Designed miniproteins, single chains, continued (3). Designs and how they scored, part 44

Each design is a single chain, and the fold is of that chain. pLDDT is the mean over its residues in the fold that is shown.

## One batch from the design tools (miniprotein)

Design m9506
Fold by ESMFold2-Fast:
Structure m9506 (fold): chain A 95 residues (1-95)
Amino acid sequence: SLSEEELERLRRVEEELERAREENDPAIPEEHIEFVLEYLRKQGLDKLAELLEEKVREVGSLLRALEIMREEVQNKTSERALEAAAEVRAVSAAQ
């Protein structure tokens, strides 16, 4: 389970991501990248975290990496994206 502090930080990250989308500003702090990756791993979304980390390394932006990751998962364009999609379904079914 996430602590109250981790949940509050998640809300701040979500607000920053929404602001960045509205302002078309990809400049999100690197500390948010590390927090998002840790959050996904704590939820059992290890494959999704691995895919996101790979996309962040490719594009240098959390916002852009999230958009690309979402498109790949929705379109199942790679084996890794297909595995991540299956993992998300399994975790959601267990909740």
Scores: mean pLDDT 72

Design m9507
Fold by ESMFold2-Fast:
Structure m9507 (fold): chain A 117 residues (1-117)
Amino acid sequence: MEVDEALAKLQERVTDEQAELINKYAEAISKMLLAEVDGDKETAEKYRKEAEQYREEIRKLVTDPVLFEALLAAAEYLGYQNALVEMEKRGYPPEDIERLRALAAESARRLVEAVKK
């Protein structure tokens, strides 16, 4: 199963409120990662705390542990992909891009496994 197929299946199982929260969590992850690579520790810490808050809100809204894991993996994957696109556009170091690709691949794997259950 491809990650896009897993994302499509997950969309059938989520409410608009859950989708909005996933998008906010993904945006916080993306902004945190870009700030970390830029060496902006204050901005990175701000978005890290924001991401932690959204993760806790997802946990409170979702009682099904399989759905919860799928939502976290999807949000993390989307956040990493958004950061990757921006880093590639700005010509960030290959080492930082490679590290982020590995994180995105792991989140994609977790999402596919969670959706298969």
Scores: mean pLDDT 84

Design m9508
Fold by ESMFold2-Fast:
Structure m9508 (fold): chain A 75 residues (1-75)
Amino acid sequence: RVQRINTVKGIIDDVNTTTKGPASAAQVGQTLTAIDFYIKYGITSPQYIKKRFKTMSDDDIKKAQDFVDQRQRSI
């Protein structure tokens, strides 16, 4: 769980750098939810997450998956 928090912080910072403005809060929430879903279920399939979070872009999903994969390899 501690590692999940650190992973999420990194992605939030990355997303905030890419998307500045009022929309960033909603996008951060979407990214956070997707990462939690990846970690909770061990699912790295973008299609599976996209099916559940229709408003999340393919790029955001792939970025979250890549970040989780990187963290998983570090463990």
Scores: mean pLDDT 56

Design m9509
Fold by ESMFold2-Fast:
Structure m9509 (fold): chain A 70 residues (1-70)
Amino acid sequence: MSLDERFTRLVERGLRLAEELEAQGRHEQSGELLDRLERLSVELSRSTDPAERERLLEEFEKWLRRVEAE
């Protein structure tokens, strides 16, 4: 899977989770998730280093897994 494909999948996963959090009344966590997705997109757009882009995606995915486990 390309890094761009991984980002697309994380966006889809994050948006679904944000909708679920919103439905549960967890508005602050939903907002934080959307804000983190936007920041990730901006950081990825600034970086051409595959290792840095990989790290950014891994950090976000790890955080997303923690939120999903709650």
Scores: mean pLDDT 82

Design m9510
Fold by ESMFold2-Fast:
Structure m9510 (fold): chain A 86 residues (1-86)
Amino acid sequence: MRIREAIEKLREAVEKGDLEGFQEALSEIVRHARELTDEEIREVARILKSLPDPELRQQVIDSVIAALEEVDPELAERFRKAVEEL
């Protein structure tokens, strides 16, 4: 799946409350994390910050940061900064 398609699928899954679609799209984004632009990182951060439950939102954000640290620590810092700035 192309990164843009995965990001759009992530947005739609959040809007529809589709947990399976959300997990699938997020896994694809993390898998291709090294290819993300700063704009795409900000878009993913914005989508995750739109989650209605504050506890679930923080848990998901922390999980993504942890997964990105395994891939590239600099990418994890860029994502953390995007979350903080939004």
Scores: mean pLDDT 81

Design m9511
Fold by ESMFold2-Fast:
Order: sequence, then structure tokens, then C-alpha cells
Structure m9511 (fold): chain A 73 residues (1-73)
Amino acid sequence: DILKKLKEEEEKKRKTLETVVENGLADSEEQRQTVYGLPPLDEEERQRRLERAREAAERSLEVEKQRELEKLK
């Protein structure tokens, strides 16, 4: 029961972080175009940045999970 809840919460957090990351990337890309007059990111480069941001978000989630586990010790 508890394990099921933890897995569901982890999945929800991962999806939430993915949405936040995508919104952040879109905002940053908009600033590049409107503020600096730079062209939009190449689709390949955009995908690479999104993937790296996703990996960073996953690492952050894992660190947070470990912190919570340490509180239980």
C-alpha cells in the first residue's frame, strides 16, 4: 500500500517536473528570440536541451527522494 503510493507520487512528480521543464525551455527560447533577436533553436538542439533538462530533473527528484528516506532513519 505505502509502496504503491510512493510509486504513484514519484510518477506524478516526474510528470510535473517534465511539464515545468518544458515550460521553462519555451520561456527561455522566447526570450532568446524577443530580447536577443536570435533565431529559434534547431529542432535537434531543442530536443537535446529538453532531454538534458529532463535528466537533471530526474536527478533532482532522486536526491529529494533520498533526503526523505534519510529523514526516516
Scores: mean pLDDT 70

Design m9512
Fold by ESMFold2-Fast:
Structure m9512 (fold): chain A 57 residues (1-57)
Amino acid sequence: EEEIEKLLKELRETAQKAVDYYNLYEKTGNPEYKKKADEYFQKAVELQKKINELRKK
């Protein structure tokens, strides 16, 4: 379904950003990058929950 496909795309993009920011944190030690990684990771978790609820239908 198109709705789930859109959410899956958002999840992949959000998860990739979390990984990218965490890699920047690992390279630089800058806590702002860790904060950004944590924010995107939380967003990915929320998107995953939403996808799971839609699939239960």
Scores: mean pLDDT 82

Design m9513
Fold by ESMFold2-Fast:
Structure m9513 (fold): chain A 88 residues (1-88)
Amino acid sequence: SMENIEKIIELLRSDLSLEEKIEKARELGLSKLELAALVLLDKNITEKEEIEKIIKELGVKESLEEVRELALEIGVADGIRLIQEAVS
């Protein structure tokens, strides 16, 4: 959802460690798919093999393609928000 995307963007922009971001995301009720997208964006992971490792580690049921699509959607939304904030 857009509300969950906003929560992920706020976590990505925080000075928290990745481990703390994951804990906060779980508290906020984010899915394993959303956690995988958060990890990809936080670490700038783009390689298929690395994404597959994260999917397995987090126990994500969705495909690699679905994780990539969500990460792209979040990245685009974050980029738009950065542009809006820069001209405010």
Scores: mean pLDDT 85

Design m9514
Fold by ESMFold2-Fast:
Structure m9514 (fold): chain A 77 residues (1-77)
Amino acid sequence: MAAPTDVEIKTALLEIQLAIDIKYGTLTPERVKRLLEESFGLSKEDAERIAEAVKKASTPQEALDVAVRMAEELLRK
């Protein structure tokens, strides 16, 4: 079986953390920005860009999907 990559592990951890935030009603743009900067090593600029996308999302699930997708793309660099 293929071993998970560093990007796959980080993406899975982010998705789990954001899913927990949805369950407890704590998914906010500010929370996403802080997690990406402090726990996932993204720059302030990249974290702000993702937080703006989360703010524009119509549902918590859409916010999670957008944040995970954008973070994965940035982590692949």
Scores: mean pLDDT 81

Design m9515
Fold by ESMFold2-Fast:
Structure m9515 (fold): chain A 70 residues (1-70)
Amino acid sequence: SMEELRDELIAHVREVVEKLKAEGKTEQEIRNEVMSEIDKRLRELKEKYGLSDREVMQLALDVLEEFKKY
């Protein structure tokens, strides 16, 4: 489901954030890496599941809203 894809993407991004925090990265470095990882994963999900541009945009918005503080 789209909710499962969203939750998996959020969990993955959280792992990236925690790793970068443990490495002592700055807020800007964390933000840049998070944005890159979101873009990469959305491209992979679009290809794997045949998502429409609207579904990709909705996933992007949902994930970005979760990480608005980064």
Scores: mean pLDDT 81

Design m9516
Fold by ESMFold2-Fast:
Structure m9516 (fold): chain A 102 residues (1-102)
Amino acid sequence: MLEKLKEILERLYKVAVEGAREVYAAGLDTAAMSAAMARISELAMEFMKEAGKEGDLDLMDLIMKTTEEIVAAFGKGVKEKKSLEEMEKELEKIVKKFLEEA
């Protein structure tokens, strides 16, 4: 479980950071934010589908919770006009938290 969870969360983190960079390059555009959130959610759904096929409900739950916090961090960061560095740190904090819960 832990090795697979690490791989999944590292991929989610990478897509989230790439999305954050795109949103900031677009001047915190809401369409860019929605597109980034959609890509993160789509990737998370793919991982949850694979975990479901294997019967790993605990892994599905961890992926879901991590994704919910990442999406919430994007919304909060844009609303509060946080810097890209602050967003990257928050995303890293979320991923580390869920890796420690495993």
Scores: mean pLDDT 81

Design m9517
Fold by ESMFold2-Fast:
Structure m9517 (fold): chain A 101 residues (1-101)
Amino acid sequence: MAEERARRLREIGEEAGRYATEFLRASEEDVEKGLELGIKGGAEVAERLREVGADELAAAMEALTKASAERIKEDPWLGSSSLGLGFLAMGVEAEELARRL
């Protein structure tokens, strides 16, 4: 149980890191495409975190995605940077949670 949950958390962390890279790249080409990918990626990462019982991290990812999406409309650079860093931070938090199991 704990070993399987830890493995899934590490996989989610890797996926979050991949979304960070893809999202920032998309945002450089087209802010609207970046926003769509960021919202989709945030929702997907949050759903997977919730499926493994990491409800606090899932809630944090949802809150960060929502706040960053709103920020991108006012300041695309700051909002995109915030969400990109948020994906990276979520990857680290998921790996840390996996290590504690």
Scores: mean pLDDT 83

Design m9518
Fold by ESMFold2-Fast:
Structure m9518 (fold): chain A 86 residues (1-86)
Amino acid sequence: SMEEVLAKGLAYAELAGLTPADLADPVTREDLLDPNSPSGRLARYLYGVANGVPLSELTPEFFEDPARADEAIALANAFVKALRAK
């Protein structure tokens, strides 16, 4: 659920030291495919939470599939929107 994704995403962001600046811009495909992007790492993590995919499989290469990329980007942007609404 979005509530579970939000709760786990918040815990991940806090543990990873993500700042408001890291989440200021919409997550893009370029961010998602960059192993060093903070927002990209969050997007990959949220996809794993939503789809039951283990962290070891959530590589940038995994998201070269357009359908996976689109879902991860949508989840990350929905997460950021939900955070701003609180």
Scores: mean pLDDT 79

Design m9519
Fold by ESMFold2-Fast:
Structure m9519 (fold): chain A 58 residues (1-58)
Amino acid sequence: MTAKDVFELYEKYKKENKNKSEISGKEADIVHPDSGKLLSKEDYLKYRKTAKPIDPKK
């Protein structure tokens, strides 16, 4: 997928899963916003830390 397509897909997934998040034991596979690759919740959190301009300390 192109970054443009993955952004639309990610937004769609995010909005649709906003309601489905009520389902326990889910929402682990999130689409990577740049590559469109499926990411586990743990990998997604790792990606977010890198994207944020906040260093983990010195």
Scores: mean pLDDT 52

Design m9520
Fold by ESMFold2-Fast:
Structure m9520 (fold): chain A 92 residues (1-92)
Amino acid sequence: SLIEKVKKLLEEAEKVKKEIEENYKKGLIPKEKYDELLSLVEEITREIKSLLEKLENGENIDKKELEKELTIQGFMLIAISSEAFILVRQAQ
């Protein structure tokens, strides 16, 4: 189900946000990078929530374009998570 795929991506975004917040509290991410990464993950979360709302409301969205958008948002989330991981490793 496309709805299930979108929901899984939302869960992944929430996990990334939590990991960023926890590592910031530990002093492993600088304030400026924390603000940047948090802003980016919140923007991705808003986009994914918008897609979920459109799907649940039965809007006629092209399935291939939707799958492509989910893939793009997923890769962006991986990039954010990877940058956070590098910052944490540099601080240790």
Scores: mean pLDDT 86

Design m9521
Fold by ESMFold2-Fast:
Structure m9521 (fold): chain A 117 residues (1-117)
Amino acid sequence: MEGVERFINLLIEKAKELGLPEEVIEKIRNLTEEEIIEHFEEEIEKSNPEEQAKLIVIKMIILGELTDEAIEEYIKKFPSVTREMIEDVIENGSEELEKQLNKLIESIIEKILKEIK
């Protein structure tokens, strides 16, 4: 719960920085955990293996699911992502994780804007 709320707050902060209308901010504020998971899965599926590894780590951190069991299930689902890639991102990827998180935030905001026609 706390990680999901923190992620929603990051989305709201970015929307405010971009000067987006209150309707966009309200839609972001009302995002469910399930909708956030769907946004992560969509972004992971369209990403290359290196970006997939970063997004998987970000998702696990936000959902509080950073476990060996979760890593094994993700590697099984995305065979181009290795355990070594995930472990490297966890240990050494903080700057690259921030960049990947910012790309995800921008993608989600763009999708919400397209829904407000």
Scores: mean pLDDT 82

Design m9522
Fold by ESMFold2-Fast:
Structure m9522 (fold): chain A 85 residues (1-85)
Amino acid sequence: GAALETAASTALKKGGAAAGALAKEGSESGNEIAAAGGIAGLVGLTVKDAGEIDDSLAAKNASERFSVSDAAAQEAIKVGKKLGK
């Protein structure tokens, strides 16, 4: 939703360290929107730099590392890819 896209856009603009910090802090605090926003920011930066990611592998890694649901991880990757274009 709008909250996830706003968090992701802000994290992307601040850079990888900020996006990573948002994902970690959101995960630790149980704020799934912040965690997903940070993940989406990291994905967007990766798409800007490398052009492509493996969506399934990225979703699995995000879900496992940041304690978000698989559905939230997949939505974060979708938003991140959209922002990375």
Scores: mean pLDDT 74

Design m9523
Fold by ESMFold2-Fast:
Structure m9523 (fold): chain A 63 residues (1-63)
Amino acid sequence: MEDVEFATERVRLVVEQTGADPVELAAQTGVQLGLSEEELREMARRLGLDPEEVLRRYREELE
């Protein structure tokens, strides 16, 4: 949960400052921090993103 809070805040700040794609950034951050699929879905929900879209992108990064 601590890692999810940190990841969520980080993604939100970077998106606000740079205009990066929030789905791609969330998925990449999840891979970098070693988040589980459930933690990734929680982060996506907190960011107002579709959890399944973020999870799909996350799985593409792992393949």
Scores: mean pLDDT 79

Design m9524
Fold by ESMFold2-Fast:
Structure m9524 (fold): chain A 67 residues (1-67)
Amino acid sequence: EIEKRLKELEEKLKKAKTVQELVDIAQEVGKLMKEVGDKDPEAVKRLRRLMVEIGDKLNELLEKEKE
């Protein structure tokens, strides 16, 4: 279940081209982190990595939008 959702989030992140899409993915990641909590530390680590990648893509898009 968790692994399946992680893979779906990774796919969405690869396809994301807009700030809105990235925000939606970030919200889903945050919800999943709260659901998992201390029950699956490895899943939390992967979700944290996804949040970093989302942040990187957001910065990339925002930099283009600013100009």
Scores: mean pLDDT 78

Design m9525
Fold by ESMFold2-Fast:
Structure m9525 (fold): chain A 64 residues (1-64)
Amino acid sequence: KKYLVQNSGGELGELELKGNDVTVTGLKTGQVLKGKLVGKISENELVIQYTEGGGISTLKIVGE
């Protein structure tokens, strides 16, 4: 499943979810980040732990 998402800095990306495996592609940068879905803050706010660099990000679903 694919979603249009926004990070806390206001940057847009495409999120592809396969089970708990996440791929996020930044629309402005084209940067591809892989991670795991580790939780939700709300129905439209996903917590992702990135596999490279070990960072955690909250992404808001703004479209499908």
Scores: mean pLDDT 80

Design m9526
Fold by ESMFold2-Fast:
Structure m9526 (fold): chain A 78 residues (1-78)
Amino acid sequence: IPTDDQRRRAAVFLAARRLLDQGVMSRDQLVQILVSRYGFSRDTARRGLSMPISSWEAIARSMGVSQDDVDAAQRDLQ
């Protein structure tokens, strides 16, 4: 059973990858936010952002992450 922290991580990285792919935020801006607001290491943040959006969509689906969770994470990142 995924933890709330694991579900939150999946939602945040899916939202971050979406913002990166849309050109709304740069990789460096997203790494800074993931490190400063969410407590990820810089290495974890960079690796997460290097994964394709389809991988994060699969992870989020497997963990029962809702579209509302992803949309909330996207607002929080901006």
Scores: mean pLDDT 86

Design m9527
Fold by ESMFold2-Fast:
Structure m9527 (fold): chain A 95 residues (1-95)
Amino acid sequence: DEVEKLTRLALAAMEVVRTVLEVLGVGSPDLTASDEEVEEAVRSLPPEDREKLVEQIKGVVEKAKEIMKTLPEEDKEKVQKALENYEKVVEELKK
């Protein structure tokens, strides 16, 4: 359960980052890992390092929110959708 929840959180955060980089014209960054690759990476983390991953994810999402404020309306909508998905995952993990 913990690994599955953290994997879902990481995937949602990665989608936010990917969307931000795409709207900034960086192209297709090598940040699109498969669900299986992310799950394996999370499973391989020591339990003590999982808290660090959560803090890193939170920091990345906060940076994405800051960047979103500077974007044109159409690009804001794309980033907003990714952020809404991330927030839904966060709410599900509180249960």
Scores: mean pLDDT 77

Design m9528
Fold by ESMFold2-Fast:
Structure m9528 (fold): chain A 72 residues (1-72)
Amino acid sequence: GDVVTTRRQAIRVYTEAENAYNSTKDKTDEQKKALQQAKDYLTQGNKQTNPEDAIKYYNQAIEAAKKVLDLL
C-alpha cells in the first residue's frame, strides 16, 4: 500500500491500542512495553524521507499495537 494509507492505518491501530490500554485496570509491563514500541515505530516512520522505509516502520507500529490489543 501507499505510505499515506499505511500511516493512516498505523495511527488508527495505535490510537485503538492506547485507548484500550488506558481503559484497562490491571496493566502489565508487557502491555506497556508493546505500546511504547508501537509509538516509537510510528515516530520513526514519520521521520523517514524514503516512503519504503516509512512503510516498514508503520507496519512495525501496526504489529506492536496489535500485540497490545491481543494482550488485553
Scores: mean pLDDT 88

Design m9529
Fold by ESMFold2-Fast:
Structure m9529 (fold): chain A 60 residues (1-60)
Amino acid sequence: DLEDVDALKTKAQELLDQAAQLKEIAAETGDENLIFDAEVLEGMAALIDGIAVLEESRLD
């Protein structure tokens, strides 16, 4: 459903926002592990967004 697609897109954006926050904290603290965590969240966001696009294209 379109509502499910919108929910997935919202979740992807939330993960991107969290990743951006972690990168900012890493820049302030020098904690390189937060950069890795941010990159994982970015990857998850890309995957979820990809699923949302595929699901949207399958709606009749």
Scores: mean pLDDT 81

Design m9530
Fold by ESMFold2-Fast:
Structure m9530 (fold): chain A 80 residues (1-80)
Amino acid sequence: SLEERLEKHIERLEEGIARLEQMLADPNTPLREKRLEASALAAEVLGLLIFLQGSDVPEELEKRIRELIDRAAALEAAVD
């Protein structure tokens, strides 16, 4: 279903956020690796946005997605 596919995209985005947060907390992680993970997270956000372009999403789920995208964007900005 649409909701099941959206939940999988949300799960991947949440996992990417958690990974980047852990990498940013570790001063020994090379900047190159932080940038690669940030790029992967940006790709997940873009993939989800493209998926949503052709789909009607329940308001509660849209709010959750927007909050995750905002959190991802803040982490991406924190890399540099």
Scores: mean pLDDT 82

Design m9531
Fold by ESMFold2-Fast:
Structure m9531 (fold): chain A 108 residues (1-108)
Amino acid sequence: SSLEAKIEELAKKIAEAVKDIKDPEERELAMLREFLKLAFPWLSDEEIEEIVEMLRKEKISAFELARQLATNDKSPVVEYISQTLMVNPIVFGFLFLKVLEKAEELLK
């Protein structure tokens, strides 16, 4: 499907961008950064870094964030991300999770 093709294209771009990052935690945060740049090209680098730093401080992985968003967890981080990006958390979280899963497959 066209959605599957878009997920694969995003995953390939993200995997290429982060392939040289050896630390797994920093690699996952870089995957989030690249996803936000590609999905929300109107966001500034400063706004993207604020989101990434929140995950680092709260010790939430990109995969855990995607899961919480997709399941509509009423966590402070999910509420902040949903409001900041003005997105439906379930739809965004599901898409982000599928992109992360595909990118991780490409990095193995």
Scores: mean pLDDT 84

Design m9532
Fold by ESMFold2-Fast:
Structure m9532 (fold): chain A 67 residues (1-67)
Amino acid sequence: SVEELIEKVRADLQKLAAEITDPEELRARGRDVIARYVKEAYEKGATYEEIQKLRDEGRAAMDELLA
């Protein structure tokens, strides 16, 4: 489900934040994580609205980690 993918995005981003101290590197790798799960959602037949929710939640999680 999209909710499960959102949880995986959050978990992977938290793991990256624990390992990466450079904000620019964290942004770049975080974008790759979000893109990977967006691709997975698309391949599993997620709707446009579900994919948009995944992108928005992923970006919000990144913004929280970079604050």
Scores: mean pLDDT 85

Design m9533
Fold by ESMFold2-Fast:
Structure m9533 (fold): chain A 65 residues (1-65)
Amino acid sequence: SPELEKKINEVLKEHFLALMDDLGEAIDEAIKNKWSREELREQLDEIAKKHQAQLKEDLAKVKAA
């Protein structure tokens, strides 16, 4: 339905912007605190996994409603 498509698009946009903000913040922290490549990689991986899991959950909720 058009309403479902709108809700899915809103969730996708919100998640994309939140992911970009968190990735940017992690990069800024890495530069400021002189993180190793390994420390930055681990933090970016954690952020990506968190956002992927939350997106999957939120999309499932929208589709179930």
Scores: mean pLDDT 86

Design m9534
Fold by ESMFold2-Fast:
Structure m9534 (fold): chain A 80 residues (1-80)
Amino acid sequence: SKVEELIQKAIDYLTKAVKAMADGDYASAQKYIDKAIKLLDEAEKIAKKEQIPAIEYLRKAADALKKVLDNALANEKKKA
């Protein structure tokens, strides 16, 4: 379904964000997180009621990853 496609693309972007963070590419990580959140927003607009919990779980995962990124960026500024 279209919802499943959007969810899979969001997961792919979150995976790319994790890899970018591991490589110290925080700019790419931020872009990938933002793309994932946008895809989850699009999925939620067309999702059936029973699909919403999966989307909410992924939103929470994206938010948690963004907090990790913000902490990493703050740590890099301290090293400058």
Scores: mean pLDDT 84

Design m9535
Fold by ESMFold2-Fast:
Structure m9535 (fold): chain A 83 residues (1-83)
Amino acid sequence: LKELIEEAAQELARKAREAGVPDGVVDMARNAILSAKDVEDPEKAAEIVRRAARTLASFVKDPEKQEELLRLGDELAERILEA
């Protein structure tokens, strides 16, 4: 679980930066995802990942990149739920 949360934080941060999200927003979202390691609840961790992805996507100006970021968030949340 913790490794999947760390992977989710890294992948979303990288994709968000590629989509032009400001570094301060990326860092805030990354820290929120990493805090999920303390929850020890896969459903709650998945919810935190999806919420972070939605926050990051709200700063993306390109609709296609926004959709990619939301899809990545859902994929990462699904991996956490399956763990």
Scores: mean pLDDT 80

Design m9536
Fold by ESMFold2-Fast:
Structure m9536 (fold): chain A 80 residues (1-80)
Amino acid sequence: PLSPEQRREEGLLSIRTAEENLKKAEEYFKEGNIHKANLLLVAASINVSAARTYEDALSEEERERLEKLEKRIKELGKKL
């Protein structure tokens, strides 16, 4: 089993990876590359789900960051 510190690090890594994938998805969407935007949105969703498995190790601010990220992913998904 991972230590509490390692669990938090894994959760934060997943959040950061999801944020990077979402940013790239938004950029591809603006370029009209719907296929690449969709692939990156799926990758962002997977990483958000991974981060949720570590939510007990995350701070309140980090959980709010994750919640805002989930909302952004859903909003972009409605446009694809």
Scores: mean pLDDT 89

Design m9537
Fold by ESMFold2-Fast:
Structure m9537 (fold): chain A 98 residues (1-98)
Amino acid sequence: AREVTVTVHVELEKDTPFNRRMALSAVAVSAAEAGAQVKSADIEKGTATIVAPSAEVAARAVYRFDELAKKLGAKSVRVEAETPEDEARVRRLYEELK
């Protein structure tokens, strides 16, 4: 399995620094529970970058966060990988978890 890096972008219904921090904390918890690590977080942009040991772990982290994001008032969650190939693989595996 190849290590995968993904960036999670969160758009909030009520965009405040407190709500962004809460959303990024939820990303960190979801990543840790799936077996991934948070490389960086940018509260101003509402983004967090996650490093996962495999696409399967990345997909599980995103799936866990998507469920939490709905409860936190997120309008949308967008996930972006370093390469189109990794992004397609993570998206396919994420869809299998639904």
Scores: mean pLDDT 81

Design m9538
Fold by ESMFold2-Fast:
Structure m9538 (fold): chain A 63 residues (1-63)
Amino acid sequence: ARAAAEAARAAFPRHSGLHAAMAELVKAGASEEQARALLDFARAHPDADAAQIGAQARRLLEA
């Protein structure tokens, strides 16, 4: 999960909601695949707010 979290910080340096969601995935022991799926969601939805990003992170962890 750390590599995708670092990539998210580089690609979206001002997206605090994405950074927080990535930190939660890392804490939960999420796989790199799960963290990458969240990053890919953010890339596909560049206007997604913190609530939408958080909801997607929860869905990835609950699957």
Scores: mean pLDDT 80

Design m9539
Fold by ESMFold2-Fast:
Structure m9539 (fold): chain A 97 residues (1-97)
Amino acid sequence: MTAQAVSAESAPAAPGETVTLSVTLTVPAELGDATVTGVLMGRLVGSTRWRVQALTTSAEPVAAGETVTLTVTATVPADAPGPQVFRVVAVATSLPA
């Protein structure tokens, strides 16, 4: 196994609203020490198109078997055409040997 991913999705948020999403990932033993990257994605309600809005990567490697909780805040722009749904995906990727 070279990567492990977990995700969390918000309820629809109206223009100007802020959503907080938390996702918890445990680095699998098979992966070894890993870099954890959080990907924040958003889409308009009624759209099927997800757009990457932010990336966050762990500053230090996360040890095998360790649990990381990523908390991400997302704000729908006040001038957005309608409500948005946000998704955060946390990905653990094996460090280069």
Scores: mean pLDDT 76

Design m9540
Fold by ESMFold2-Fast:
Structure m9540 (fold): chain A 71 residues (1-71)
Amino acid sequence: SAAAEKAKKIAELKKRLAEVRARSQQLVDEINAQIKADPDNASAILKQRMPEVRRLSEEREELEKKLEELG
């Protein structure tokens, strides 16, 4: 029971981590597309999109810590 519950939690965290990594890649692609469309404003685009990048990075770190704690 406890081992099965732990395995389920690990699988869920790994799935969520994969989803966060996929969204991070999508966000990088979106930022690159915006910069390509408006290269003169690249720095402003990066600054505006940085909160999304930071949020995904923080979510990834939280999921990685939870996986480490489950061991």
Scores: mean pLDDT 87

